Designed miniproteins, single chains, continued (3). Designs and how they scored, part 101

Each design is a single chain, and the fold is of that chain. pLDDT is the mean over its residues in the fold that is shown.

## One batch from the design tools (miniprotein)

Design m11510
Fold by ESMFold2-Fast:
Structure m11510 (fold): chain A 85 residues (1-85)
Amino acid sequence: SRLDELRERVERQLEELEELVRQIEEAAKNKASPEEIRKLWLEFQKKYDELADLIDELSELDRDLGLQYGERAVSLRLRALRAIG
């Protein structure tokens, strides 16, 4: 179904964002260059925007599931922002 397809895509994008958050957190902890951290952050923002569009589409089919995925996405964004400062 369209819902199953969107759910699979959202879960995959969340896994990719979580990996980027881990990379940002590790780069910040290891005092990586500002250029390296900026590159990771820009990649995160791009994937976050793509995920937001997918969650919006999924929310039209399942509002509660969309809300849950949205909260997970926001949590990852807050973690990335805390790591960057």
Scores: mean pLDDT 89

Design m11511
Fold by ESMFold2-Fast:
Structure m11511 (fold): chain A 110 residues (1-110)
Amino acid sequence: SVTQQALDLLRNGADVALSAIRGMESGKDAEGAARVLASAANYFRKQLLALADKSTDPAVKQVLLRAADALDELAETAETGSVEEALEAARRTADILRAGADALAAAAQA
């Protein structure tokens, strides 16, 4: 099920972003947390784009493409920006991934 794979990817991506936010906020290894975040963002972006190509549902495809765009910006910001910029991008991306997952879950229950 493409929808279930989308839900799992969006939820797992959001959880990884939130974990990276906690790591950066702890101040113990903010640079290391940002590197993990950049790698994870690129991984989830590729998975979401591959899943979007397989999706025949325009609503699912739109959610996946929006999430992939957010992850692309996050990866660049985490690699090239400050820790503060990476935190802002991670929070925004986590919100987008969670909102996408919630929308797909609600549609599946309707």
Scores: mean pLDDT 86

Design m11512
Fold by ESMFold2-Fast:
Parts: structure tokens; sequence; C-alpha cells
Structure m11512 (fold): chain A 88 residues (1-88)
């Protein structure tokens, strides 16, 4: 069976994607950055067997919070912060 990412990292990637959908104009690059952090953590756990899911989640949560601070749109920022909480 193919390995599935932990549910928390899947949820983080989903929430970060919603931040991209909520972002407009100047916020789009920061929202994409947040989504890439969450998706990268999911990919690392799935495709790098030696990387612990807790470590990937913590790194993604930090990157998501840093990108959330760059978001001017309060809805996009909220989604990025929810993704960070889901990641770890």
Amino acid sequence: MESKAPERLVEAAKLATEAVKAATGEDIPAAIGAALQAIGAEADVMFVPSKPEEEAGREAARGLRENAELLKNPEARKKALEAAEAAG
C-alpha cells in the first residue's frame, strides 16, 4: 500500500490552500509560500522515510506562521494560522 501522510499534515495543506483562495493581489505570493510549506511537509513525510512527521510538522508550522505575518488580508492570514496549528 502507498504511504499516506499523517491526517494533521493533510489538514494543514488543505487549510493553507484555502489561504491561497482567500488571498488577493499582493497577498498571493505569501499565501502560496504558506501552502508550499504545508505541502512540503506532507511530501517530506511521504517521500523521505527518515524524516519524522513531528519534525516536518514543526518546521511547516513555523514557516506557516512566518508567512501568515506577511498576509494583509485577515481571512487569508486566519487560514494560514489555522494551517500552522494543524501542522504542529
Scores: mean pLDDT 71

Design m11513
Fold by ESMFold2-Fast:
Structure m11513 (fold): chain A 86 residues (1-86)
Amino acid sequence: MAADLEAAREVAERLEAGADPEEELAAARRAGSLLAELVARLALAQKEPTEANLQAAADALGRVLNLSEAEKQAYIDRYLAAKAAA
């Protein structure tokens, strides 16, 4: 994961500088970096919190953290509940 960690750091720095999450996601997927894809998908879900973006972010998180399907669903449910309350 050392190379993935470096790629994720670079993606996070570009996103903080105003990079487009969709472009960063495309680049991360092309590079095959799971951590960079996770960072980009989280940023995309924050920008556009659709069911598809939330599911994709939860799936990427599950790949990095080895989450069960129930844990991924709990993540989505908690995020949607917090968003609805805001």
Scores: mean pLDDT 76

Design m11514
Fold by ESMFold2-Fast:
Structure m11514 (fold): chain A 74 residues (1-74)
Amino acid sequence: APTVTLSKDELKEGETLTGTSDADTIKWYKDGKVVAEAVNSTTITLKNLEPGTYTVEAFDKLGNTSTKTVKVKK
């Protein structure tokens, strides 16, 4: 399974969050909807975060996936 690392574990509205992975594709979800995607890149960054629950999902070429969830506070 791919590894996923987040730049911060404590987040507030308006901050920046970077996800880093050894995967082929990285996606960010907010409330179950894709808000950002990177293909053929190890890094994806979200800026100007709104309060809520964000999930990063990393996909490798073998169909393995890894997820991490973070909460952004007001």
Scores: mean pLDDT 77

Design m11515
Fold by ESMFold2-Fast:
Structure m11515 (fold): chain A 83 residues (1-83)
Amino acid sequence: LKEEIEKLLKEMRELEKKYGPGTEEFRKETAELFKELARLVGKIEGIEEAAEALILYIEGKITGDEELIKKAEELGKEVEEKL
């Protein structure tokens, strides 16, 4: 699980370098990686907040909704501070 999450995070960083933020390709490929990450995270008990943050981030990136992205980042930061 930990190694799978690390690999997905590295792939997401490489996608941002390969494609500019806001491109259709970046949104599609990043959304797929985030969905995979959310599935892995959802297997861990007691981290519903982390899964929620990832889902909101995916939705925000797909729709271009800056409010959703900001909310997802804040929730994700809170989860990281708890863990």
Scores: mean pLDDT 69

Design m11516
Fold by ESMFold2-Fast:
Structure m11516 (fold): chain A 72 residues (1-72)
Amino acid sequence: MSSLSQEEIDRAVIVLAAAVLLTSTENSKDKIDPEKAEKVIELARKAIDYANQGKVDEAKKYLDEAFKIAKE
């Protein structure tokens, strides 16, 4: 059974949340402004990239900005 460290859990959550946001935004690109969709996708991809590098704090900042734009 897997017991993950807090950093590993945070990274997994960020990657999953960013992947869901990216996929959802791409599937709904016709329902939202193209510029807004592209920015959300770009920020979500950056969040995944930083999370994969172990830079959890940076990844969280990009993910938060992506959600902030998506919530507009």
Scores: mean pLDDT 78

Design m11517
Fold by ESMFold2-Fast:
Structure m11517 (fold): chain A 94 residues (1-94)
Amino acid sequence: MTIRLPEDVKARLDELSEEAQKLTEKIATALYTYEAQNRPDAGYQLVLNLVKNSKLSKEEILKVLELVIEAARALNMETMEKVARRVKEELLKE
């Protein structure tokens, strides 16, 4: 299942490390599925586990989440945006 990201978001994604690009794709694909099902809590748990098990720096994870938020806004995916924002806020508290 392929999500077509906006060109500006894709350009910024291409500037990230390969590991961060892979995390962005995993998060976006998972949240695309949960958007259709209206399951924000399931999406939150999955994304939180993905970022906490990631070996990326906190700064790089925050950049990944910001790109997911921008992609969600461009695609009008409210559940994806809310989940990505919630995970970002949780990481900022640590």
Scores: mean pLDDT 77

Design m11518
Fold by ESMFold2-Fast:
Structure m11518 (fold): chain A 120 residues (1-120)
Amino acid sequence: SIAEKLIELVAEYAKKEKIPPEVLNEILRLIYEAVKSKDVSLAKPVTEKIKELLKKNNIEVKENLYPIILSAIEAAQKNFYPGLSPEPKTLYEAIARLSVYMVLYGIKVEEAIKKINELL
């Protein structure tokens, strides 16, 4: 399914970026709530929270990361597109698109978290 492929992409990007499961799970919840709200004013505050969460856990925050996270959340909120094409190019695009899919089909974020952690 589309959800299974998005879940696989999230797990693959998280492994590549060496994001610990506990940090990844919190990022998933933060982006899910922002996308579910459809409140565009939440995109910047959520991006700041993710940046601080990464710093707190000693994960390298590259200068271009903030606009990458912000644009992924904003695109998901505005377009509300749950599909695979074109393929998400970052962890944050994969999470944001998975979040749209979960909202549209009534899938709980904790169910996606469980499946992602089985692949880590």
Scores: mean pLDDT 88

Design m11519
Fold by ESMFold2-Fast:
Structure m11519 (fold): chain A 98 residues (1-98)
Amino acid sequence: SVREEVERKLREALRRAEELAREYEALLAAGAAPEEIARVAEELAELFEETARWLEEMLPDLDPAEQARAREEAERFRRGAEAARAEAERIRNGIQPV
């Protein structure tokens, strides 16, 4: 069903996000170049934006209750993308937490 397809896509996106987050943390711990760290943050942002767009495209094929949940999840992913892009810019500008 479309619902099962949405659930599979969300699980895969979250798994990939966790992998990118671990890579990001490892690069920070290793003192990697700012551009390398920023690149992983940008990849995370792109994953979130692609997932949000895909969810929005599936909305017409879901029932009203599932549409509401999918919209909320898409909005959360879009906010995550904005945060990840902001982090990439902070890193490039030499502003990093320790």
Scores: mean pLDDT 84

Design m11520
Fold by ESMFold2-Fast:
Structure m11520 (fold): chain A 81 residues (1-81)
Amino acid sequence: SIEQLREEIDERVEKAIAYLEKQNPELAAKFKREVDKLRKEYEERSKNATPEEQERLLRDYLLRIDTLINKYEFELAKKKQ
């Protein structure tokens, strides 16, 4: 459901932020700014969208967030090695 997808996205973001803040606060700040941008884009696109379009946009938003998390975790891992 849409509600479950929103909760999943929020949990993934919160977990990623906590991990990044513990390891590299500057990288965490940059990640937060990019997440904010993606969220605002989703909110704007979903405004006046049909329920079907909203679900599609939310799934796209989830994929983009997941990609962003993986990118930042990979960058952090590189700096640790």
Scores: mean pLDDT 84

Design m11521
Fold by ESMFold2-Fast:
Structure m11521 (fold): chain A 76 residues (1-76)
Amino acid sequence: MPLQQQADTYQAIADAVEDNKDLLSDGQAASMAANGLKFGLGISQSEADALRARWREQGIDGLIADLRAKAQELAA
């Protein structure tokens, strides 16, 4: 299902950021996650830029929580 594929992508990105949490700055984590969605799900550059800006402000923990919440919503 397309929604399950999206959920799996959000979860994979969240796992990758979480595994590298102590090695990443807020900006690096935000760029990694936004680029993951851009190349994995084909979101627009404008959407990726907006997500990167928001996640940079929220920090890594907020970013991981947001990605996991999106994965859960899409898998429901």
Scores: mean pLDDT 83

Design m11522
Fold by ESMFold2-Fast:
Structure m11522 (fold): chain A 74 residues (1-74)
Amino acid sequence: MDKIKAQIKKVQKQIEEAKKNNASVREWMMLVAEATMVRMMIIVDPDASEEIRKQAEEVLEEAEKLLEEKKKEE
């Protein structure tokens, strides 16, 4: 659980840095891949809390939304 929570926090921090640094489409694609991996780790973990599952889904949805917005700008 602590490792998954740390990974979610890491991806959230990377999303904030990507927003601040006006990251490229490629960088956003990498963040979506990272968020997808975190979500998959949580789905297969029977000890994952409902709160952690929701946080991982929200992080993935945010990354996907920002990637689509960036694609439309380029």
Scores: mean pLDDT 79

Design m11523
Fold by ESMFold2-Fast:
Structure m11523 (fold): chain A 71 residues (1-71)
Amino acid sequence: GREEELLELARRALELAKDPNATLEQAIGAALSGIGVLFEAEVLGIDNPEVRELAEEAIKAALEKLKTFPL
């Protein structure tokens, strides 16, 4: 169902955020994907701690990566 899709999206966002070769655009995409997962889970009433944890980790990792890019 949609919960399993959100879990997969969160996992992929985290993998992309942690990729040392991710581009600026990919890092932005990972952050936005994580935010989108959290927003959709809240709107749909999906109370899954794993979805939340993975999405939050993806956002944090992506933000750390974004700080490493010039300008």
Scores: mean pLDDT 85

Design m11524
Fold by ESMFold2-Fast:
Order: structure tokens, then sequence, then C-alpha cells
Structure m11524 (fold): chain A 63 residues (1-63)
């Protein structure tokens, strides 16, 4: 992904994690995963949404 797209995805993940009151460990893992995906390839809107849904599920599972 471009640096701008990566920054946008990271911001969306951070906002989602803050909204869900995620633990620091989950925040670190989710942000690291988002950065790794951004480095490997360009993400479609569907793939971005699936990733956000996965982050939400991860937070819910940790409760």
Amino acid sequence: MSAEETQRVLKEVEELLDKLNASPEIKEHALASARRMGELRELSEKEKQAFLDSVKAMVEASK
C-alpha cells in the first residue's frame, strides 16, 4: 500500500480499538498486523473491512 493508505488503515484500526476499549496487548497485535499487511500488498476495501471485522472479533473474544 502507499504510505498514505497505510496511515489511513492504521488510524481506522486505532479508532476502532479505542472505541472497543481494547487491551494494550490487543492494540499492539492489531497495529502490527495492519503494518505488516500494508508492507506486503495493496488491500482492497473488502479486505480492509474484513481486517477491521477480525480486529473487532479479537477484542470481543478477549473479554
Scores: mean pLDDT 73

Design m11525
Fold by ESMFold2-Fast:
Structure m11525 (fold): chain A 81 residues (1-81)
Amino acid sequence: SEAALGAALLEALFGEAEALIKKMKDPSLSLEEKKALAEKAIAIVDELLARTDPSAEGLRKRLEELKKEAEEVLKAAEAAA
């Protein structure tokens, strides 16, 4: 069904964004590589937020927290450079 396909796609994209943020925490990566990963993770979260129903407050909050984590990891990397 379309609903089942949509749910599977949302979980896959959310998991991809989480994996990118986890990869950013690798100390062997350059700042440029971490920036590229952050841009990809943020783009995925922004796409998911745009597709999320405004009444789905819990999901929207989780997506906003994930975006904030990506931004905070990037800022920490920039401060360490």
Scores: mean pLDDT 80

Design m11526
Fold by ESMFold2-Fast:
Structure m11526 (fold): chain A 82 residues (1-82)
Amino acid sequence: MTAEELRAALPALEARVGRIIEIISKADPEGAKELEEALARLRAAIEAGDLEAALAAARELEEILRKAMAKPEVAAAFREAA
């Protein structure tokens, strides 16, 4: 994956993660804020063309999301949104 390919995917990724953040914010506002900050770091790295920083930020975003989804209240919010 190149920085240019990642930049092309960014709008779809932001829309998808934004929807996830909205659902999480109802059950876990702190986790939602961490995801917003991680997404902002990912966007900045992609816009700067820093592929290494973008991959690191993407891994951080995935880790934060995994931790949030492990919370019963977050899992319940996703079931209600489905």
Scores: mean pLDDT 77

Design m11527
Fold by ESMFold2-Fast:
Structure m11527 (fold): chain A 60 residues (1-60)
Amino acid sequence: MLTFKDGLTGETLEANSSDELGEKRVELLEKEVKERGLPVTDENLTELIREKVLEEKAKE
């Protein structure tokens, strides 16, 4: 099992494949959208991803 810290979500993820990693990342993003009190929609997920990408780019 591979353990790494995901830059997009900031969480430590464990996965056996890139596909599993992607699924776990989506689950974390959906969880954060729900924690914000928003419905889990493609629009809300896209907005969250955009915000996190901009934050990561700003930290460079």
Scores: mean pLDDT 70

Design m11528
Fold by ESMFold2-Fast:
Structure m11528 (fold): chain A 79 residues (1-79)
Amino acid sequence: MKTIIEFTTSSRESAERAGERFLELAKELGLKAEVKIEGNKITVTFEGELSEEAKERIETLAIALQVEGLLTEAPKFYE
């Protein structure tokens, strides 16, 4: 099972910076993650199921990145 999270950023550079932050969080959570960047869109794929704690931490990071101007909208979660 995979959890896919999509984000829209203001630029490719913002997508790369956001991706680095999500990979760092994945390492802290002990999760295997893959980042794919397509223009100003970033897709983060997590292997396995996310706990509620992991989802909350990912959402908190996404909100922080929106405040920093790296993300333009709330993340979308797909299972």
Scores: mean pLDDT 76

Design m11529
Fold by ESMFold2-Fast:
Structure m11529 (fold): chain A 77 residues (1-77)
Amino acid sequence: SAAERQAALLLEAAAQAEATAEGAERMKKLFLERGRRSGDPEEIERYNAKAREAELLAEQARQLADEFRSQGERLLA
């Protein structure tokens, strides 16, 4: 049905958003680790800023994943 096809697309979008959140969380940890290993205050500040951006992306992606998943599940109800 059209609803089943739409639900499949939404659940796929949710999975992709989940993968984006996981990737962003990995990048956050990488940036924090590189900042921690740096002896340069300016480089530490740049890595901390990138880590904050990655954290924001992860939060946004998780919210999108939850929304797409809920919409997909509702279409199958």
Scores: mean pLDDT 90

Design m11530
Fold by ESMFold2-Fast:
Structure m11530 (fold): chain A 69 residues (1-69)
Amino acid sequence: SPVEAKLEQLMEDMRKSDPYEQAELLTQELLAARKAGQPAVDLMNKMLREIAAEIKAEQEAREAAARAG
């Protein structure tokens, strides 16, 4: 899915970025959402929840793998 691909890329960038840079990345996605005619605030909230959940799940999986190895 194009949306999933964008979220995955944003998640990867955010994992390596400081909070200031993360805010800039989110702003770019918010502007793209506005051009698509969707409610920008609703889409940003959805993206934030999905990104946070994905980062947490990935971190937990990596910690479990590191503990096993």
Scores: mean pLDDT 69

Design m11531
Fold by ESMFold2-Fast:
Structure m11531 (fold): chain A 97 residues (1-97)
Amino acid sequence: MEKLKSKDVDEQLLALQEMARDPEKAIENIDSLIELLKSKDPRVQAAAAQTLYRIIEETKNKDIADKVKKVVEELKKSPHPGIQELAEKTLEAIDKI
């Protein structure tokens, strides 16, 4: 659990920021994003949830929306209010596609 170097988290956060800047290209790395949504670090989970929301909103890609819907529904059960709110917004965006 502990002993993860801050550099690893910083690298993950940087990758998520890059994905958010180019949502169409980020679709190619959607499986990696799904793994980051399962991270034990709430900072990484929150950043991944925000990046996913951006991808769904900007691409409106139904295949991606269908693929991530279950993982996002699981995020609604998060003990972290910010992650829960992002999950709810993402599901609303998915339902509008």
Scores: mean pLDDT 77

Design m11532
Fold by ESMFold2-Fast:
Structure m11532 (fold): chain A 67 residues (1-67)
Amino acid sequence: RPPLSREELIELAKQAAELYVNKYLLPPDEAVKRFEEDLDKYAPGLVPEEWRPEILEAARKTAEENA
């Protein structure tokens, strides 16, 4: 079972997307891609497969709102 709740993972995704768009000036597509790559590389298994689409969608929406 995941160490973080679904709500905590959504907040993590939003924070990562905000950082990539606002500080690193990545376009939304690249911000989401970077978050997904970092998640798979540095935190494999942190997000349960069943929650992955919702977490990535939260990152995408936040990236688009900040772009």
Scores: mean pLDDT 79

Design m11533
Fold by ESMFold2-Fast:
Structure m11533 (fold): chain A 59 residues (1-59)
Amino acid sequence: MPASAPREELAALGERAYREGRASLEGVAEVSENHLVALGEMARAGLYGPLPVAAPEAA
């Protein structure tokens, strides 16, 4: 059982950023700025896996 790994925080941050990013985008884009940074790190690292990302031009 991993007690406290920064990688776990990144995964949680990515999920939170996704949730808040969506809400911020609909209301406040400025707030999503910080959330996108966390998502970017998570996405490029792929620590626990790919986050639920909207399909590019597929949708």
Scores: mean pLDDT 49

Design m11534
Fold by ESMFold2-Fast:
Structure m11534 (fold): chain A 91 residues (1-91)
Amino acid sequence: SKVQELLIKTTPLLSESVEKLLEKLRESVANLDFSNANRIIATLLARGVPVEEIKKAIDEGYEEAKEKIEALPVEKYVGFELQYIGLLLDL
C-alpha cells in the first residue's frame, strides 16, 4: 500500500523533464524539504539519470541552504546535515 501511495505521489514527477526535476531537487534541498527531495531523487533514479547529476543538484541546493543552517541551534544543524548525508548515501 505504501509503495502504491508513493507511486501515485511520484506519477506527476514522471511527466516532468529531467532538467526541471533537477531544478526542483535543488530548490527542495535549498528549502530543507528533504521529504520532497527524496521523492524527486527516486523519480530521477527510476528515469536512469546519472548519480553524479543528482549529487550535483543536491550539493548546489545544500550550499544555498548553508547560511540558514549555520544560523540554527547545533541540534537542528546536525539534523539537517545528517539528512543531507543520508540523501547522498542512498545514491
Scores: mean pLDDT 77

Design m11535
Fold by ESMFold2-Fast:
Structure m11535 (fold): chain A 72 residues (1-72)
Amino acid sequence: SMEEQLRLDEEISRLGAELSAALAAGDWDRAQALLAQIEQLAQQFISLITDPELKAQLQQHVQALVDALRAS
């Protein structure tokens, strides 16, 4: 539903702000835990996409971002 999509977007935004704060503080353990939560919610959001082409593109972009951040 649209309400569920908005709730997920709000949660992802909140966790993103917390991730930014953790990174600024140099708290890598907390940053990794927050990244895992964001990844889970992003996958949940993507699961609501019905367009298979857009879904595949978003999954690829999320995976590339996660891989880049984990390589850092």
Scores: mean pLDDT 76

Design m11536
Fold by ESMFold2-Fast:
Structure m11536 (fold): chain A 92 residues (1-92)
Amino acid sequence: SDAEMDQAIEAYLKHVEAATPEELARRKAIDQQLIATQPAQAEAALASGELSQAEVDAVRRLLALLEELMRDPKNVATLRRMLELQRELEEA
């Protein structure tokens, strides 16, 4: 529901606001590693039949949105779009 998504966004923003510079730097490093490694892992999963092409395309879109969120961690519109895509994948 939109209310559950709004609550998740509020929780995220609260954590970002409460985070120390060291915690933010660590989170950014994890996100950068994810963006760097996940495309190759998704291609390997496609080749093995573990993921469909539609699922790989969704992963690529999520990574693009994650990169946008890394540039602006308080971009609610980008975060909402990520949560919508994750929900579609989980409900498929």
Scores: mean pLDDT 81

Design m11537
Fold by ESMFold2-Fast:
Structure m11537 (fold): chain A 109 residues (1-109)
Amino acid sequence: MTKVTEEIVKEAEERLKKELEELKEYLSKNEPERMAELLELAARVHAELLLKYLKAALESEEEAEKLKKEGQEILRRMEELLERVRENPEDEELFEEALRELEELLKKV
């Protein structure tokens, strides 16, 4: 990585961290507690994917395109999972499965 690439990624990371903190506060006021927790985790996964894509885009167009496709697949999977939970708000087991899946996705990105 060049120093310029490192600076751009660091600035984006700091901005996303602030946006995630603001989102967490918003979700705590506008969503049921469990749904807010899942949405906050999903937003963190999305932020990590964006940072990974940004880093790749600054160094390699080929790697960036690959990460964009992989990221879109992960985002679709998260959207489907969140929709299932929203349709079944009383399903404790589904919430626990969703939490585990999102936490695993966060560890992988």
Scores: mean pLDDT 81

Design m11538
Fold by ESMFold2-Fast:
Structure m11538 (fold): chain A 85 residues (1-85)
Amino acid sequence: SAEEYKEEGNQAYKNGDYDKAEKNYIEAYHLSKSYNLKRAVLLNLADTLDKQGKKVAAISVLEFYLNIIPEDEVIKKKIEELKKS
């Protein structure tokens, strides 16, 4: 399920396995049926991409979500944090 892939991604992230975390978060996003779960997974994916030095990719996945939900203040704030780092 989406939640199981998210938990596997969380476990990989805690272990410093950012490549495994990225793959699991991408699967969690595709299987997610709610915008709340999609947002949570994308925030974790963005943090994972930033840890890999892929900051442009991290910003891009969050900006893509804003094309669907333009007023998501949590995602907007995360984009601003990434741009300042």
Scores: mean pLDDT 86

Design m11539
Fold by ESMFold2-Fast:
Structure m11539 (fold): chain A 82 residues (1-82)
Amino acid sequence: MEEVKKLIEEAKKELEEALREAGLEVTEEIREEAEKALKHGLANTKLSEEEKKKIELILENEEDPLARLIAAEKLLKEAHEK
């Protein structure tokens, strides 16, 4: 649980810093694209039981689609690619 909360907090900090540095605001289009990417990734990625549980905890504890996507991608990247 605490690992998932930390992952969400890190994702939010990265998002805030990136937006501040770029001078960009999160638009509805960006949120919709993030939600689609997350749904597509979950549908097409082979997940272990541990990964599935951690993703469920991310979705339970975070409602922002961008933060969900970044946190889930960080989790999956660590497991599958880095």
Scores: mean pLDDT 73

Design m11540
Fold by ESMFold2-Fast:
Structure m11540 (fold): chain A 116 residues (1-116)
Amino acid sequence: SKLEELVEAILNGDLEKVKKLLAEDPSLADEEIPASIMPYAEGFTPLELAAISGNKELYDLLASYTKDPRLIARAEAIREYPEYHEKLLKQLTGEEPYDDIFYVVRADAEAAALKL
């Protein structure tokens, strides 16, 4: 699927591929990742993955296509934890089990969206 290609391009830091996919289907930026694409990242968005990746250019591009301000609020909350991004990425890819940091960051992202 196009969403699967977008997720792969984000994880690889492939800015040109992300740009092409978003130009073809801008709605991809507002979609939640299903368990069929990333079983440990179910319910995360492309913008949240870009936040965790630490790639500012990729984040800014995805943010420009994201229409739901709640999804932007979630991703900005994740950006407040840059010291945990490497660990979070390993948890979302299944390399490491979820821990207290995963649940704290997820809860803060959800709370940020609910304040809007």
Scores: mean pLDDT 87

Design m11541
Fold by ESMFold2-Fast:
Structure m11541 (fold): chain A 80 residues (1-80)
Amino acid sequence: KELLENFKKIEEMIEKGASPEELAKFINENSKSDEEKELLILYAQLLVYLKKATETAKETTTEELIEEIKKDLEEVKKSI
């Protein structure tokens, strides 16, 4: 129950432009176990990556998109 609500809250936070620090704080405060924390971190990383990828795809060439996606993925991994 709470895990699904946490997923929904992470989605809302990312849509509203929440910082990596805000996401990390939410995950730390709302995780019941280390396993749940890892899952919520992974979910947040995937959503941030997808959001950046879709935004980049609207305005760039395929080659530029590949490089930007790689950069965004590394930044997300370091931030969360």
Scores: mean pLDDT 74

Design m11542
Fold by ESMFold2-Fast:
Structure m11542 (fold): chain A 85 residues (1-85)
Amino acid sequence: SIQEEARSLVELLEELLSLDFPEDATKEEVLARIREFVERHRERYDERAADGLLRQLEALPEDATKEEVLAKLRELLESARLLSL
């Protein structure tokens, strides 16, 4: 269900936002770390939620900063929290 997918996305996003990224990390480096985390924990999260998240992050400009990627994660977390209600 949409609520189950949203709950899975909330859990994934909260864990991703708890990860430490280098201050000078590029979009590509941040996304590589996120993909590694998702692959390592694939059985814990809804596949559609994880794929949708990665697609949205990939859609950011190639020159996006770490702060912009993290801002997108926070935006998605807020939206997912509303959908999980």
Scores: mean pLDDT 83

Design m11543
Fold by ESMFold2-Fast:
Order: structure tokens, then C-alpha cells, then sequence
Structure m11543 (fold): chain A 65 residues (1-65)
């Protein structure tokens, strides 16, 4: 089974966090996402204008396979 494959935060997971997380947890999640986008930029050799743009590109790359 491939149920342990790492994946980016989905829309459903983000909504769950918004409903149940504290502002501090949300800020920490934002920092983590920024770090993931930076790693993706290094992997692709491309820079994104925003964290949101980078996350969309990262999600698309992961969903590709």
C-alpha cells in the first residue's frame, strides 16, 4: 500500500486547520509552507512570486504522478 506517500496540505486539510487551529498554529503552518516552496524552487531552478503560486506549482508536480 502507498498510503504513506508525503503530500502537500490539501484544501480540506487547510479548512480543518482554519476551523480548529490557533493563530499560532496557522502562523507555524505558513512558515512550513514557505520552506517547502523554497525547496521546490531549488529543485526546479525557478522562483515564484508568492507562496501561493509556489504551492500551486508544487501541488501540480506531486499530483502529476
Amino acid sequence: PKNSVPRPMTAAQREYIRANATPEQIAFGRELLEHMVRLFEEKTGKRYESIEEGLVALENDIMES
Scores: mean pLDDT 68

Design m11544
Fold by ESMFold2-Fast:
Structure m11544 (fold): chain A 65 residues (1-65)
Amino acid sequence: ASAVQQAQARGDAFAARATAVYASWGIAVNNVTVTVQRASDGSIVVTVTITTSTGTRVYTFRYPG
C-alpha cells in the first residue's frame, strides 16, 4: 500500500476510535472528516475533524513522506 493509503487508514482508525470514545461518554458525534494531504516538504499530513454536540475538535498528524 502507498504511504498516503497507510496514512488515510491510520486517520480512519483514529476517527473510529474517537467516535466510539465520545459515544461511550454520552456525547453525540454529528460529523467526522478525515483528510490526507502531501505537504510541499514531502511529508504526509492527516487532519481529523470531529464535530460533537459540545463543539468541534481538530487533530493533525504529520508523517515522513
Scores: mean pLDDT 83

